Designed miniproteins, single chains, continued (5). Designs and how they scored, part 37

Each design is a single chain, and the fold is of that chain. pLDDT is the mean over its residues in the fold that is shown.

## One batch from the design tools (miniprotein)

Design m17270
Fold by ESMFold2-Fast:
Structure m17270 (fold): chain A 58 residues (1-58)
Amino acid sequence: GAAEAAVKQAAENAAEVCKDAGVPKDECLQAVKTALKNAGYSDAQIQFGLEVVEKVLN
């Protein structure tokens, strides 16, 4: 749905920024989790976003 697309795009963009800045994976995951929670996404949507970040960083 639209929320999943938005979370995926935000997570992919954040992961690319982390790669460019040399941010460790664990710190990147924590930052994305905090950002998605502050944006009002559900725990399931946050988990999906974190999986997207891990896929981009691997």
Scores: mean pLDDT 83

Design m17271
Fold by ESMFold2-Fast:
Structure m17271 (fold): chain A 59 residues (1-59)
Amino acid sequence: SPEIERLQATIDELRATKEAIRAAHAAGRVSPEDAERQLADIDHTIALLEEEVARLRAK
């Protein structure tokens, strides 16, 4: 479905953002505290989007 495809694309973009944050932290461009907070925020958002995808697939 177009809605699930759009949600999955957003999840994929968020996963790419997580990799960018990990790379920035490894390069010393972001503090461990900021990296942990940002990664936790993105993980929370991904979990909500994955729940919505599962809900749409179950109905």
Scores: mean pLDDT 89

Design m17272
Fold by ESMFold2-Fast:
Structure m17272 (fold): chain A 62 residues (1-62)
Amino acid sequence: MSPEQEALAEEIRANVIAYAKTTSDEAAIQLAIEIAAQELRDAGVSEEAVREVVREMRAAAE
């Protein structure tokens, strides 16, 4: 990823993790993760890198 894409991924990951700590609604957390994944794809992040960030967000949300 570019430095700008890495910074965006870090910010999105941190925001999703913070949100997951405010709610016990697993469906809402999964929706937030899916929205974050789409935002990364829209920013030009590769599908492999998106999958890695999604794995990290899911692990941190549990």
Scores: mean pLDDT 80

Design m17273
Fold by ESMFold2-Fast:
Structure m17273 (fold): chain A 98 residues (1-98)
Amino acid sequence: SDEELREKVRELTLWFTERFNELWPSLSKEERRMASLIEAGLTAIELLIFLGASKETIEKALRNLIRDIEEVLAQTTNPELQALLRETRRRIEDILAF
């Protein structure tokens, strides 16, 4: 349901924000910028769900976010940021399979 989809995305966004805030002091300025763009992407998807966007639109946005995560993973050598991003990607894949 749309409510269950919204709740899953909301839980993911809250989890990501908490982990990202914990990592923030150890991150470079560029890593902070890149991770903030991923956080903004999650927030934008929550807004799409709130505005009643189609399942296809939401799934496309989630797949686009996975590509953005993969691009950041290719650029960072920070193992804690890599772990956060890999888990974020896995959770998005779980949402897409739902």
Scores: mean pLDDT 88

Design m17274
Fold by ESMFold2-Fast:
Structure m17274 (fold): chain A 82 residues (1-82)
Amino acid sequence: MTLEEIQARVDELVAEYRRDPEKALERIKEMLKSKDFLDQQVALEALRRLVEEGDPRAIELAKEASKSKDPYVQEQAKAILE
């Protein structure tokens, strides 16, 4: 998967969030728990954009992800909250 393909998936996920935030947040949560590193990257980048916009649900999810047992997800979520 190219960087451009990853960026397109992030844009699609953020667009899904704007249409149905509860459903999109559930998808992001599942992607963060995935063993697929690309799914984790897409979910983390989408979460970063939503947190930058000040979305309270996204901020809550980022705080939850910052306590993840997966060290990559934990470190990236902490960076998102900075």
Scores: mean pLDDT 83

Design m17275
Fold by ESMFold2-Fast:
Structure m17275 (fold): chain A 108 residues (1-108)
Amino acid sequence: MADELEKKADEYEKQGKYEEAARFYTMSADVYEQEGDLEKARESYKKAGEAYLKGGIAREMTPEDFKEMADYFEKQADELEAKGTPEDIKRANILRAVAETFRRLAEE
């Protein structure tokens, strides 16, 4: 269940295992998306993005790198919205939440 995956992600985050936390938040988000719960999917993808950036990958990222990542996800969201299917629009909304997380990290 998506809630079990989210609980495991929370436990990994408490342990400072941010890569594992990000992976489990992403898995939880995918399950929520398949179940049609877009709001929970968006929140889980947002948590995945935050955990991923708090991990080892974030150590070498500059504010400019975070902005580039945000731009990348926003561009992917724009392309999905252009396809115009309900599923693509849902994915676009999730990617915009991820992009917003990267934008906030760029300003810290």
Scores: mean pLDDT 74

Design m17276
Fold by ESMFold2-Fast:
Structure m17276 (fold): chain A 88 residues (1-88)
Amino acid sequence: SSTPGPVDAALSRALPVAIEEYRKAIEDLKAGAHPGEVASRASAVDMRILATLFDPRLTAADAQPPEVLAKLREEYNRLKKELDEAIA
């Protein structure tokens, strides 16, 4: 269903920050940053997403439109895969 919920609100808040951090991590890795340090930083980003899922202050009104949220999820998953492959 396209009805926004608390999880959609949390992801709408967390994913833009996570996407920016993952882009920075990939660029830092390309610039010669240590893979282990970059992996640790990515793990911290993922933990912040998880923490946002439990923020009781977020409501359906905080959710981006379903089409915007879908694009954020696709971009986050793409960057996560790109970083995982680059570290390997």
Scores: mean pLDDT 83

Design m17277
Fold by ESMFold2-Fast:
Structure m17277 (fold): chain A 69 residues (1-69)
Amino acid sequence: SDEEDIRELAEKVATGSEAEQRFAIGELAALVYRKTNDKELADKVAQEVEKHRNDADKVYEILLEAYKK
Protein backbone atom coordinates (compact mmCIF):
# COMPACT_ATOMS: atom_id res chain seq x y z
CA SER A 1 0.00 0.00 0.00
CA ASP A 2 1.06 3.63 -0.49
CA GLU A 3 0.95 4.23 3.29
CA GLU A 4 3.29 1.27 3.92
CA ASP A 5 5.65 2.49 1.16
CA ILE A 6 5.65 6.00 2.69
CA ARG A 7 6.53 4.58 6.13
CA GLU A 8 9.44 2.54 4.73
CA LEU A 9 10.75 5.51 2.70
CA ALA A 10 10.41 7.91 5.69
CA GLU A 11 12.50 5.46 7.77
CA LYS A 12 15.14 5.39 4.97
CA VAL A 13 15.24 9.21 4.89
CA ALA A 14 15.80 9.34 8.69
CA THR A 15 18.27 6.42 9.09
CA GLY A 16 19.78 5.63 5.67
CA SER A 17 23.09 6.53 4.06
CA GLU A 18 23.40 9.72 1.96
CA ALA A 19 22.65 7.70 -1.21
CA GLU A 20 19.69 5.91 0.42
CA GLN A 21 18.31 9.26 1.64
CA ARG A 22 18.55 10.81 -1.86
CA PHE A 23 16.83 7.75 -3.40
CA ALA A 24 14.06 7.71 -0.75
CA ILE A 25 13.35 11.45 -1.18
CA GLY A 26 13.06 10.94 -4.95
CA GLU A 27 10.69 7.98 -4.47
CA LEU A 28 8.49 9.96 -2.04
CA ALA A 29 8.25 12.82 -4.56
CA ALA A 30 7.38 10.31 -7.32
CA LEU A 31 4.57 8.86 -5.14
CA VAL A 32 3.11 12.37 -4.63
CA TYR A 33 3.30 13.06 -8.38
CA ARG A 34 1.60 9.73 -9.25
CA LYS A 35 -1.17 10.33 -6.66
CA THR A 36 -1.86 14.05 -7.33
CA ASN A 37 -0.56 14.63 -10.91
CA ASP A 38 0.96 17.86 -9.48
CA LYS A 39 4.69 18.18 -10.24
CA GLU A 40 5.04 21.49 -8.36
CA LEU A 41 3.60 19.84 -5.24
CA ALA A 42 5.92 16.83 -5.69
CA ASP A 43 8.99 19.11 -6.01
CA LYS A 44 7.88 21.11 -2.93
CA VAL A 45 7.47 17.87 -0.93
CA ALA A 46 11.02 16.77 -1.91
CA GLN A 47 12.43 20.11 -0.69
CA GLU A 48 10.44 20.02 2.58
CA VAL A 49 11.42 16.38 3.28
CA GLU A 50 15.12 17.23 2.73
CA LYS A 51 14.84 19.99 5.40
CA HIS A 52 13.44 17.43 7.90
CA ARG A 53 15.37 14.31 6.85
CA ASN A 54 16.41 13.38 10.44
CA ASP A 55 12.74 13.15 11.56
CA ALA A 56 10.80 10.17 10.14
CA ASP A 57 7.53 11.25 11.84
CA LYS A 58 7.78 14.73 10.28
CA VAL A 59 8.52 13.21 6.84
CA TYR A 60 5.44 11.00 7.21
CA GLU A 61 3.27 14.04 8.14
CA ILE A 62 4.55 15.98 5.09
CA LEU A 63 3.50 13.09 2.80
CA LEU A 64 0.06 12.70 4.45
CA GLU A 65 -0.61 16.44 4.03
CA ALA A 66 0.34 16.23 0.31
CA TYR A 67 -1.93 13.16 -0.16
CA LYS A 68 -4.88 14.93 1.57
CA LYS A 69 -5.38 17.00 -1.59
Scores: mean pLDDT 81

Design m17278
Fold by ESMFold2-Fast:
Structure m17278 (fold): chain A 70 residues (1-70)
Amino acid sequence: SAELRETALRLAELVEEKGDLKTARALREGVENQDTVVLLAAAHEAIKRYSEDEEIVELARRLMELAQRA
């Protein structure tokens, strides 16, 4: 869905700003390949690594909800 794509790409931008190129790449590849397993794993990793960043945590949780419904 457009919302899943937009949420994943916004999360990728924020984690990339933190210097996390690996998680950002996983999110972008998950979108390109429509791979909800990769998107769920990347969202979970973002929450673990950036638990203090409220925007990252909110986007990652939203991405997990959208990916589970896909």
Scores: mean pLDDT 87

Design m17279
Fold by ESMFold2-Fast:
Structure m17279 (fold): chain A 64 residues (1-64)
Amino acid sequence: SEELLKKYQELLEKIKEGIKALRTLNDPAARAALTPEQIERLKNTVEEGKKAAEELSKIWKELQ
């Protein structure tokens, strides 16, 4: 399904952004440069990435 492929692309992009946010949060030097509001936004981005990964995993299992 073309709709399923588009959904996969959207989920992969969220996962990529979540990984980038997680790397930033786990880098002490990068983290020290962030405001509390920026840290909260990055934490939310990580959570969105995790949810996207869970959704992608469920779709992948249905294709098996």
Scores: mean pLDDT 85

Design m17280
Fold by ESMFold2-Fast:
Structure m17280 (fold): chain A 66 residues (1-66)
Amino acid sequence: REALVARIRRAAAEAAETLDDEELDRFLQGLAAVHAEALASGDWEAGLERIERLLEEFLRENEERR
């Protein structure tokens, strides 16, 4: 959990430098939607896997922009 949170913070910091505010907001909204779904369903394992997938997708796209 803590390692995942640290990774999210690092990705957000990199996004703030690379992405504009609109792109960053979309990424953060995606994370918030996953969290809301996990709260509603109680399926936190699926929520964590989806967050990890979103981070992997973001890192792949960000690598192409560098």
Scores: mean pLDDT 66

Design m17281
Fold by ESMFold2-Fast:
Structure m17281 (fold): chain A 72 residues (1-72)
Amino acid sequence: PEILHETIELESEDPEAAAREKVEELAAQAPRVLHQTEPREDPLTGAWVASVVYQDEAGNIVVTTVRVYPTK
């Protein structure tokens, strides 16, 4: 069993909505969701960040971070 880190970077004209949608999509596909965060804005970059933590079938803990950058 390991702790695995994944990062997904996206761009959107609505980064909050895109981050929420992606996190919900990932949670729906996960075998066992342990934690899901609400999107939060990074004030330095304007990017919106959310995470899903889930356990896979092998017992590994997977931490997936979604980071969505605003488009102009």
Scores: mean pLDDT 84

Design m17282
Fold by ESMFold2-Fast:
Structure m17282 (fold): chain A 82 residues (1-82)
Amino acid sequence: EKAKADEIVKRLVEAAEGLIEYMKSKKSVSKEEGKEFEEALKRFEEEAKKAEAEFDLTEEQKKKIEEKIKELKELIKEKVYS
């Protein structure tokens, strides 16, 4: 159903935005925190793949999720491995 697909995309985006905001609040992160962020990203990617498989997501919705994954990967690289 369209409404259910819209809701799962919204939840995924909000979860990613929360993590992005938290990471941006840090000047740098410890190696241990970096591992936690990498694990959170892997879990997010898994949930995104499940959503794509279970729900008929639009190209726009897929792009929106992809952009959030990209932003998280760049932040982890910048904050953890700087």
Scores: mean pLDDT 78

Design m17283
Fold by ESMFold2-Fast:
Structure m17283 (fold): chain A 68 residues (1-68)
Amino acid sequence: ADDLVKQGKKKLDQGDYKDSLLLYQEAINKGAKMTPDILDNISKASDGLGDKSQSKTNQNFADRMKKQ
């Protein structure tokens, strides 16, 4: 799980949003916890692909976590 999270972050940093989302989804399916960092990164990758509905929902949750 942690290995997939790290690879997802690397792909996100490279602008490879499609592979980033795939790796995060695989990490969650294998039991990775939905942390604010993972949620934020999924939101960024989805926004990069133009998935505005998913980005809006996940970004709102990430923003609330960061305002603590």
Scores: mean pLDDT 70

Design m17284
Fold by ESMFold2-Fast:
Structure m17284 (fold): chain A 90 residues (1-90)
Amino acid sequence: SAIEEQRRREEERVLEEAAERYKELFKKGKTDMSEEELEKGSRILAEDILSGKELFKPGTKEGLEAAEEARRALEEVRRRAAELAARAAA
């Protein structure tokens, strides 16, 4: 389905944007991490946050704001995809 593929691409984009934001936050707070560690850690954290795992919420104000923004973006993508799918099914 074209709608399913578009949703997957948009969700991937949201994940990448969230990971990049967390990478910058880690870089600001933990200068001892390597670039590879920052990239891997940021992707894992972004995936956990977007999957609804509350245990992986960052403790900083900026991290909480980034998590909330990423969740809103994912919700918007899913809402739009559901609307398009409903229209296609009608």
Scores: mean pLDDT 71

Design m17285
Fold by ESMFold2-Fast:
Structure m17285 (fold): chain A 53 residues (1-53)
Amino acid sequence: GSMEEEEKLKKEKERVNEIAKKTHGRELTDEQAEVVVYTARKLREIGDELDAA
């Protein structure tokens, strides 16, 4: 459901922010974290399609 999709995105954004804090010493904005998550998802989809070829 849409709630599960939203929860998944929220958790992925939190993971990205945790990594950013450890690596850069500062957090990303919600919008920046969302862009990173969305980009990573798209790259994984493309990678899966390429691996299937």
Scores: mean pLDDT 76

Design m17286
Fold by ESMFold2-Fast:
Structure m17286 (fold): chain A 63 residues (1-63)
Amino acid sequence: MEEELLEKYKAELDAAIAANRDKPRETVLQALLKVVNKAKEILTDEQVEEVSRHGAAAVAAAL
C-alpha cells in the first residue's frame, strides 16, 4: 500500500537523524536529503512533501 511506503520513508528519516545525532547539523541534513531524493523516485509529489515535512519536524525536535 502507498501508506506503507510513506511510513517506511518517514522511519528511514528518523533512523538517519538517530544515526547522525552527534554529528554537525549539515551532516544530518545531507543524510535526510538522500532519503528524500530516494523517496522522489517512488512516491508522488504530495507524499514527498509529507516526508520532507516529517524530516524537518524531526530535525527541529532533535537539533
Scores: mean pLDDT 77

Design m17287
Fold by ESMFold2-Fast:
Structure m17287 (fold): chain A 104 residues (1-104)
Amino acid sequence: KEKLEAFRRRVRERMLETAKKLPDISEAAKNLVNTANAAINTARYAQKLGSKEAVELARATLRGIAEAMRELSDIAKKVDPEAAELMRQAAENAEKTIEELEKS
C-alpha cells in the first residue's frame, strides 16, 4: 500500500509539471480537465470489471489528480478565474468518483 501512496504523489507531480509546461493557463486547464475526465472514465471501467486491484489503483490516480487540480485552481484563481473554476469542478468530479468507488 506504500506503492499506492507513491503512485498518488507521482500522478500529482506529473499534473503539476504538465501545467508548468503550457504557456497559456486556459489551455493548461482544458488539457488537465481532459486528463481528469479520462481518469474518471477509466476508474468506472475498473469498477465494472470487478478488479479490486484496478479499483485501488484508480482511486490513487483520482486522488493525485484531485490534489493537483485543487492546488492549480488556487494558484490560477487570481490570474484566470474561469480556468480556476474549470479545475475546481474537475477536482470535485474526481473526489465524487473516489467516494463512489469506496462504496464498492
Scores: mean pLDDT 81

Design m17288
Fold by ESMFold2-Fast:
Structure m17288 (fold): chain A 75 residues (1-75)
Amino acid sequence: SLEDKLNELAERAEKLIKKVGEIYEKKKTEEMKKILEKIMQLAQQLGQKIANRDLEGAEKILKEIEKLAKEAEEL
């Protein structure tokens, strides 16, 4: 269902946020902090897309979160 897909996107985003938070706790740099702050802003936008049942918008935002999480891992 649409709700199942939206819930899956929310779960995937939550896991990425936790992962980047853990990286920040190990590497407390200004660069890492900025990445985490951007991810948190995108997470708020993702929540709004999910509330509006906007699957395409939610998927787009999740891809941006995934990109930033990858950048955090490479630092």
Scores: mean pLDDT 88

Design m17289
Fold by ESMFold2-Fast:
Structure m17289 (fold): chain A 73 residues (1-73)
Amino acid sequence: ISPLLAEAGRVVVRAQELAPGLKVLSLREVDGKVHLEYEVNGKKYDKTFASVEELADDLEKETGVPKAELLAP
């Protein structure tokens, strides 16, 4: 497991715990980037992020969970 994928996985698990409407369908690393397929509020998304910070920013925007909570250790 790459450090990037391990960190992304932690953020995603935290987001699912704090946002009951979030459903993660797929989490992968492709060419050093995070590829996430998810569903929130009945809408499906397929997005690629260059960093865990970008992933957390997107999940904050879509779920309302603060970025600081998503990135907490």
Scores: mean pLDDT 83

Design m17290
Fold by ESMFold2-Fast:
Structure m17290 (fold): chain A 74 residues (1-74)
Amino acid sequence: DEEIKELVEIFKLSLDRALEAGIITEEQKEELLKEFEKKAKELYESLSDNDEISEKLQEYAEKLVKEVLEKNKK
């Protein structure tokens, strides 16, 4: 679905910017992308409502980004 693909691309762009800024490593970017894609697949299989899937994926992406930014702040 286009909605799910768009959220994955937005998350990837956020990770690309963080990598360019030196906030995360290439290894962390790869791990975060795999985690996000895995979550997207699980939600797509479990839920039929694309709006609910998008909302949960957005929340999950924000959690992942915040955790990495806090960890790499130091």
Scores: mean pLDDT 74

Design m17291
Fold by ESMFold2-Fast:
Structure m17291 (fold): chain A 84 residues (1-84)
Amino acid sequence: SEAERKARAVVESARLLAENGVKITDEGAKQIAKAIDEAVRAGHLPLVAEAVRELRKIDPETFEKVLAALSPEARAQVLAALEA
């Protein structure tokens, strides 16, 4: 879906910025969380979960900010997918 592709692209862009030493702002983390929330509501978690897992490896601080900004429902689904 478009929401899934958009969320994956946003998370992947954040990962690439973090790999190059660019600090993701709190507002940037909220925008990433919004894209993930939209993808989760559309029922598309697997590709988003893969991208989020890579972000967690590269920039755990931004990963925690994104989790905090997610809706409770999306946060639970993302965490379940990452821990499984």
Scores: mean pLDDT 79

Design m17292
Fold by ESMFold2-Fast:
Structure m17292 (fold): chain A 102 residues (1-102)
Amino acid sequence: ALAAAGLSLDERLAAIARDPAAARAVAEALPLLEALIAARRAGDEAAYAAYRARIGELLTRLAVESPVAAGVVGDILARIERGDLAGAEALLARARAAVAAV
């Protein structure tokens, strides 16, 4: 079978479930992503900006340490930033399940 260039979201989640380092990286991001969703739902611009900055710093580190974790965290963040909070929460649940599988 020919693999597409890069990993799909499902392949990244499967990789996290098999990699304790990637799972720890995602687990570190989960509370910040949940806080970011809560801030956006509340219209709390100051809290949103603060959590977004922390997630941005974490993503910069994860892009080097675990590109697969960075990809999943980045996808959740992109969903939050475009206002797809339901899609962000659904992907958060899948990421949490993948972390729990390790």
Scores: mean pLDDT 82

Design m17293
Fold by ESMFold2-Fast:
Parts: C-alpha cells; structure tokens; sequence
Structure m17293 (fold): chain A 81 residues (1-81)
C-alpha cells in the first residue's frame, strides 16, 4: 500500500471511533483511490457509508468488491447485497 493510502486508512479509523462516519467515509474513499488493492479499505468504506446512512453508496462499494474478490469471497459478498 502507498504511505498516503495508509495514512488515510488510519485517519478513517480514528473518525469511525469518534462516530464521525461521513469523515471516515471520505478518508476510506481516498485510501481506495490511492490503492484500489486495499480490500480492507473498501470494506471499511462500505461500513462507514452504512453508518452515515448512505446505503446506496455502501451497496456500490460492496458490489465492486464482490466483482473483484476471489471466487468464494466474491460469492459470499454478492449474497450480502
């Protein structure tokens, strides 16, 4: 992962702990933009969107993750949508 992506991941996690879900979603979104391979950042982004009440955005993130994940995880994530 890039250093910038990891820094946004850290800031997003702190925002989640503080209950600032919209701020957390912005940091996780930036981490995903900087490093699309950070599966954890995509999962965290979906969770932050859900907690912020942005369920449509959460579903889009989960759909994208499901389409790119290995077969067993992809099937599990698709069923969760």
Amino acid sequence: ATEEALEHLRKGSEAMKAGNYEEAAEHFRKAVELDPGLVFARIALAEAYRKAGKTEEADRVLQELADTAPSPLRDTLRKAL
Scores: mean pLDDT 76

Design m17294
Fold by ESMFold2-Fast:
Formats: sequence, C-alpha cells, structure tokens
Structure m17294 (fold): chain A 70 residues (1-70)
Amino acid sequence: DLEVLLIQTAAARLARRIGGDGFANQVASEVQELADAGASPEEIVRRAAEMLGVSPETVTREAQRIRARL
C-alpha cells in the first residue's frame, strides 16, 4: 500500500532528524509491525506521532511532501 509506505518513510525521516538512526529504526520497526497487522493509515499516523512527540498533521504533511517527489 503506497499510502502506508509513504507514512512509514515520513515517520522514519522525522525520527532520524529528532533522534538519529537508532530512533529512526525503532520508529520504522513499530510502524511496520502496525502495517503488517493491518492497521489503518490513520492508526499508523497516530502511533508514529505519539512516538515522535509531534502532531498527526506533522506526519501527514511530511508524507505529502515525499509523495510530491514521486
């Protein structure tokens, strides 16, 4: 699912800026587990935002920026 992949990529990029590669890997792993479990895009955004300490809108905005480059 392209939407889920974009959210996962956005979350990892934001995590890397905030806490470096280790944090990015932790966030990417959690988001991937949710995606594998069939969580909705909205649930994945909410969990990523909680882990990152940002708003859900911040995650969605980053995903939209990444999509614009496809």
Scores: mean pLDDT 85

Design m17295
Fold by ESMFold2-Fast:
Structure m17295 (fold): chain A 100 residues (1-100)
Amino acid sequence: SNNDLNQQSRNILVSTFTQQMSRETDPVLQRSMQQMRDTVVQQFDTGINNNESPENTLRNVNDSVFTMIQNDTSLTDSQKSTLVDSVYTGTDQSYNYIRS
């Protein structure tokens, strides 16, 4: 079901960010990764509650997280690039799961 796929996709993405955060030594990036993880959880919960497709839910997650990164004026371009790479890593794993 859409809800089962969304729940598992959420768990994959949250796990990926948690692992990346645990290995990160930059406290600014750790804080941003924590905020990204919280945003991911909120967006998936919204998608699950609305019986949204997994693809639409992941698109909304990506849009919300990228908006968060873009609006954070305290981050350097290098830090933003690192966070964007983290998002792609997690979302790629979730997409691979959804598509089999």
Scores: mean pLDDT 82

Design m17296
Fold by ESMFold2-Fast:
Structure m17296 (fold): chain A 79 residues (1-79)
Amino acid sequence: MEEELEKAERDYNIYKAAYENSKLLYQRTKERADALKEAGHKEEADSLYQRAKDGYNFTKSQYEKAKKRYEELKKKLES
């Protein structure tokens, strides 16, 4: 149904924007963690990497679910 596809597209765009912002934050956090590791603060760097990775992976999974839903609806409505 057209309305469902439009809603799925809007949801996809929202989660895509959140994922893109999450990628930028993750890149910055990796740079900070790398600097800590170079300064000899390996335990702090490892902890920061893990926390950043967990947050990024969560946001990525939400985006992937929204993308899959949108693609499935498109496929079902396309002839």
Scores: mean pLDDT 82

Design m17297
Fold by ESMFold2-Fast:
Structure m17297 (fold): chain A 76 residues (1-76)
Amino acid sequence: MSPEELRRQAAVYFAAGAILLAAADISTDPEERKRDYEGAIELYEKAATLYRQAGDNEGASLAEKFAEEARKKLEE
């Protein structure tokens, strides 16, 4: 993958993670909430890895912070 392709793929995973995080935050079903937080964590972690491979350390740090917030909510 080129750096441009890596950054584009990272952005897609990041956006998907953000959608799941938002869905989890408004969900009243505990099983759906847990599943969506877990999904958001995985997607943000994939985004962070791809951003880092692309040399985008700011994007990677942002994705890692969102993954950490989702982990904190999951541990509640």
Scores: mean pLDDT 85

Design m17298
Fold by ESMFold2-Fast:
Structure m17298 (fold): chain A 82 residues (1-82)
Amino acid sequence: VKVEKGKVTVTNTDPAASRDDIDTLVLVFVLGKDGKIAAAVPDAGSTETLEVEDPEAVVIGRNGQSARLEAKENTTYTVTFG
């Protein structure tokens, strides 16, 4: 996960995390300070860019697990689901 001014880029590096499988599907939400929510479901090996003017938080969920990240500009996060 890479947070930049006006956008958040998420790359799903898990080859088992398929969009077509509810048990492995990765959900990404970017919460804007303006109350706007952008969402993506990146497929295995895929990169998604979510355009949000002022990102506040990024929430990533997989199979009942979730991680919440504070959206700090020029910051890169790695999230691993056990």
Scores: mean pLDDT 72

Design m17299
Fold by ESMFold2-Fast:
Structure m17299 (fold): chain A 89 residues (1-89)
Amino acid sequence: MLKQIAEMAREAIEYYEKNKEEIEEELRKSLSPEAAEEALKLLEELKEELKRLAEAAEKGDEEAVEEELKRMREILERMKKIDDESQAA
């Protein structure tokens, strides 16, 4: 499990880095300027948490992995709320 979590986290980071400009452009087109800036900040926070998750998983620290997964879920929920509010309003 931990090895797979580390691999998935590293792959997610690589995907975000390769598609960063496209993601930024899509957010700026879909959201208000304020919401887009907040979403971009959350994406950077998500990248840092993904890095922490990969490092914790590589060390075999199951408790740290669980904590990082919880933090990432909170960030993703905030991002979804921004997207939903932008589409509904």
Scores: mean pLDDT 78

Design m17300
Fold by ESMFold2-Fast:
Structure m17300 (fold): chain A 73 residues (1-73)
Amino acid sequence: MKELDERLEELSRQAAESLSPEEKKAMEESRPKADAEFEKLHKDLTPKQKELRRKIARQIANLLHWIGQQFDA
């Protein structure tokens, strides 16, 4: 839903903003490997389904990272 999408987007933005420049660089450098694994696991999905799965996985990963940072303080 629109409201849920807006909240998830805001949480993902906050998580991204919490990353140090070093962490952002490490994530960017690991992206090709993560994309290759995603393609391997989801080769049977349509492009539309792959995009949806990728969007959800990214938002969950960002949220989990943000939660971890809060509890590690």
Scores: mean pLDDT 65

Design m17301
Fold by ESMFold2-Fast:
Structure m17301 (fold): chain A 74 residues (1-74)
Amino acid sequence: SPLEAEVDALYDRFGVLVARFQEALAAGDREEAQRLLEEMKKLLEEMEKYKDKFPETVATMQQVVDLMQQQLAA
């Protein structure tokens, strides 16, 4: 469905940001890592409108954001 395609596209964009975050963190680029984390949070906010139909996807994205926030804070 068009809705599933939109959710898949948002999730794919989120995955790209996750990979870029890990690269920035490994390089010691904490400013870029923080910027990417903020972009991930914005995508999560966009995905929340779908939480009733895709609760597991939203929960997974939230857990990833929380984990990456902890990694950046350490």
Scores: mean pLDDT 88

Design m17302
Fold by ESMFold2-Fast:
Structure m17302 (fold): chain A 59 residues (1-59)
Amino acid sequence: SLDDEIAELRQQRDEIQKELQEAREKGDEKSEAIYLAALTVTQSGIDFLELVKEKLKKS
């Protein structure tokens, strides 16, 4: 379901945030950039599915 997909993406976002923090603590600039990009993509996916969910409620 859309709720399950949104919940899964939120869990992935939390994991990416942990990896980002670890990369920052280690001074790994390349990994930091990758995880920042991954965080942006994951958040966009969450926002998209939430928008789809809202539109389906109105139909």
Scores: mean pLDDT 86

Design m17303
Fold by ESMFold2-Fast:
Structure m17303 (fold): chain A 116 residues (1-116)
Amino acid sequence: NDRINTALKNAKKAADGAVEYLDRAADLAEAAGDTELAEYIRKARDEIAALSAKGFSGTMETGLDSMSRALKLAEEVAERAAGLTPEVAGLANLALGAMRAAHDAMTLAYKLEKEK
């Protein structure tokens, strides 16, 4: 089904984009001397990447649950970065936006699969 396949491709592209934004946010935090924030972001990034890999290799239900968990992690990173370096906060918010797009696309794929 081309519509489901397009939604899944969009979800994966958005999730991959969130990981890239978090990698950049961590590198920028480290460059700014905030090693603790950089390590926190890298741990969240690795967890999001693992959830993404699991979500795209399993059932639609697994995909939706994985995207929901990854979205929560991206929200927590954005909240932690908000009181700190504005450039890091900006990248964390771009990662959050990308993860919201991934969750929306996965939700669309699930809806199309279930004909709901």
Scores: mean pLDDT 87

Design m17304
Fold by ESMFold2-Fast:
Structure m17304 (fold): chain A 68 residues (1-68)
Amino acid sequence: MSRIEELAQAIREARRILEEKTGKPVSEVSEEEIREAIDTLEGLSEEEREFLLQAFRDPSVLVRQILS
């Protein structure tokens, strides 16, 4: 599996964690809550965590990376 595909799965996992923890859809979750969920994911660099935060707000960023 490519690293980009792993990051895509990490985003999906973080979304699930947020929805389970808050009972809210990702669109209603604060940036701080998103950062906390990403921080629970292991094996990520600081740069990768920032990328995931951006991809959470703009899914097109993730799609562009996967399709390139």
Scores: mean pLDDT 70

Design m17305
Fold by ESMFold2-Fast:
Structure m17305 (fold): chain A 79 residues (1-79)
Amino acid sequence: MSAEEYAERLARALAELGALLLRAGATVDQVQSVADMERESDPRIESVEVRVEGDTVTVTVTVRDAQGRRATATYSKRI
């Protein structure tokens, strides 16, 4: 899997999970904590940013592949 594909899949998965958690009454800080745990568990993940704007959660993920190449992907999901 390329860094780009991994970043896109992870951003989408975290945005979809984040939207579900927010609908269930979780805070943005709690969603960010889940994202931070994923980053801590996988050394390929350099950063994860969770943002909520209006009714939309946006997740931006930056990953590093085995060759040291960085890829960034952003995914937005309506809450």
Scores: mean pLDDT 83

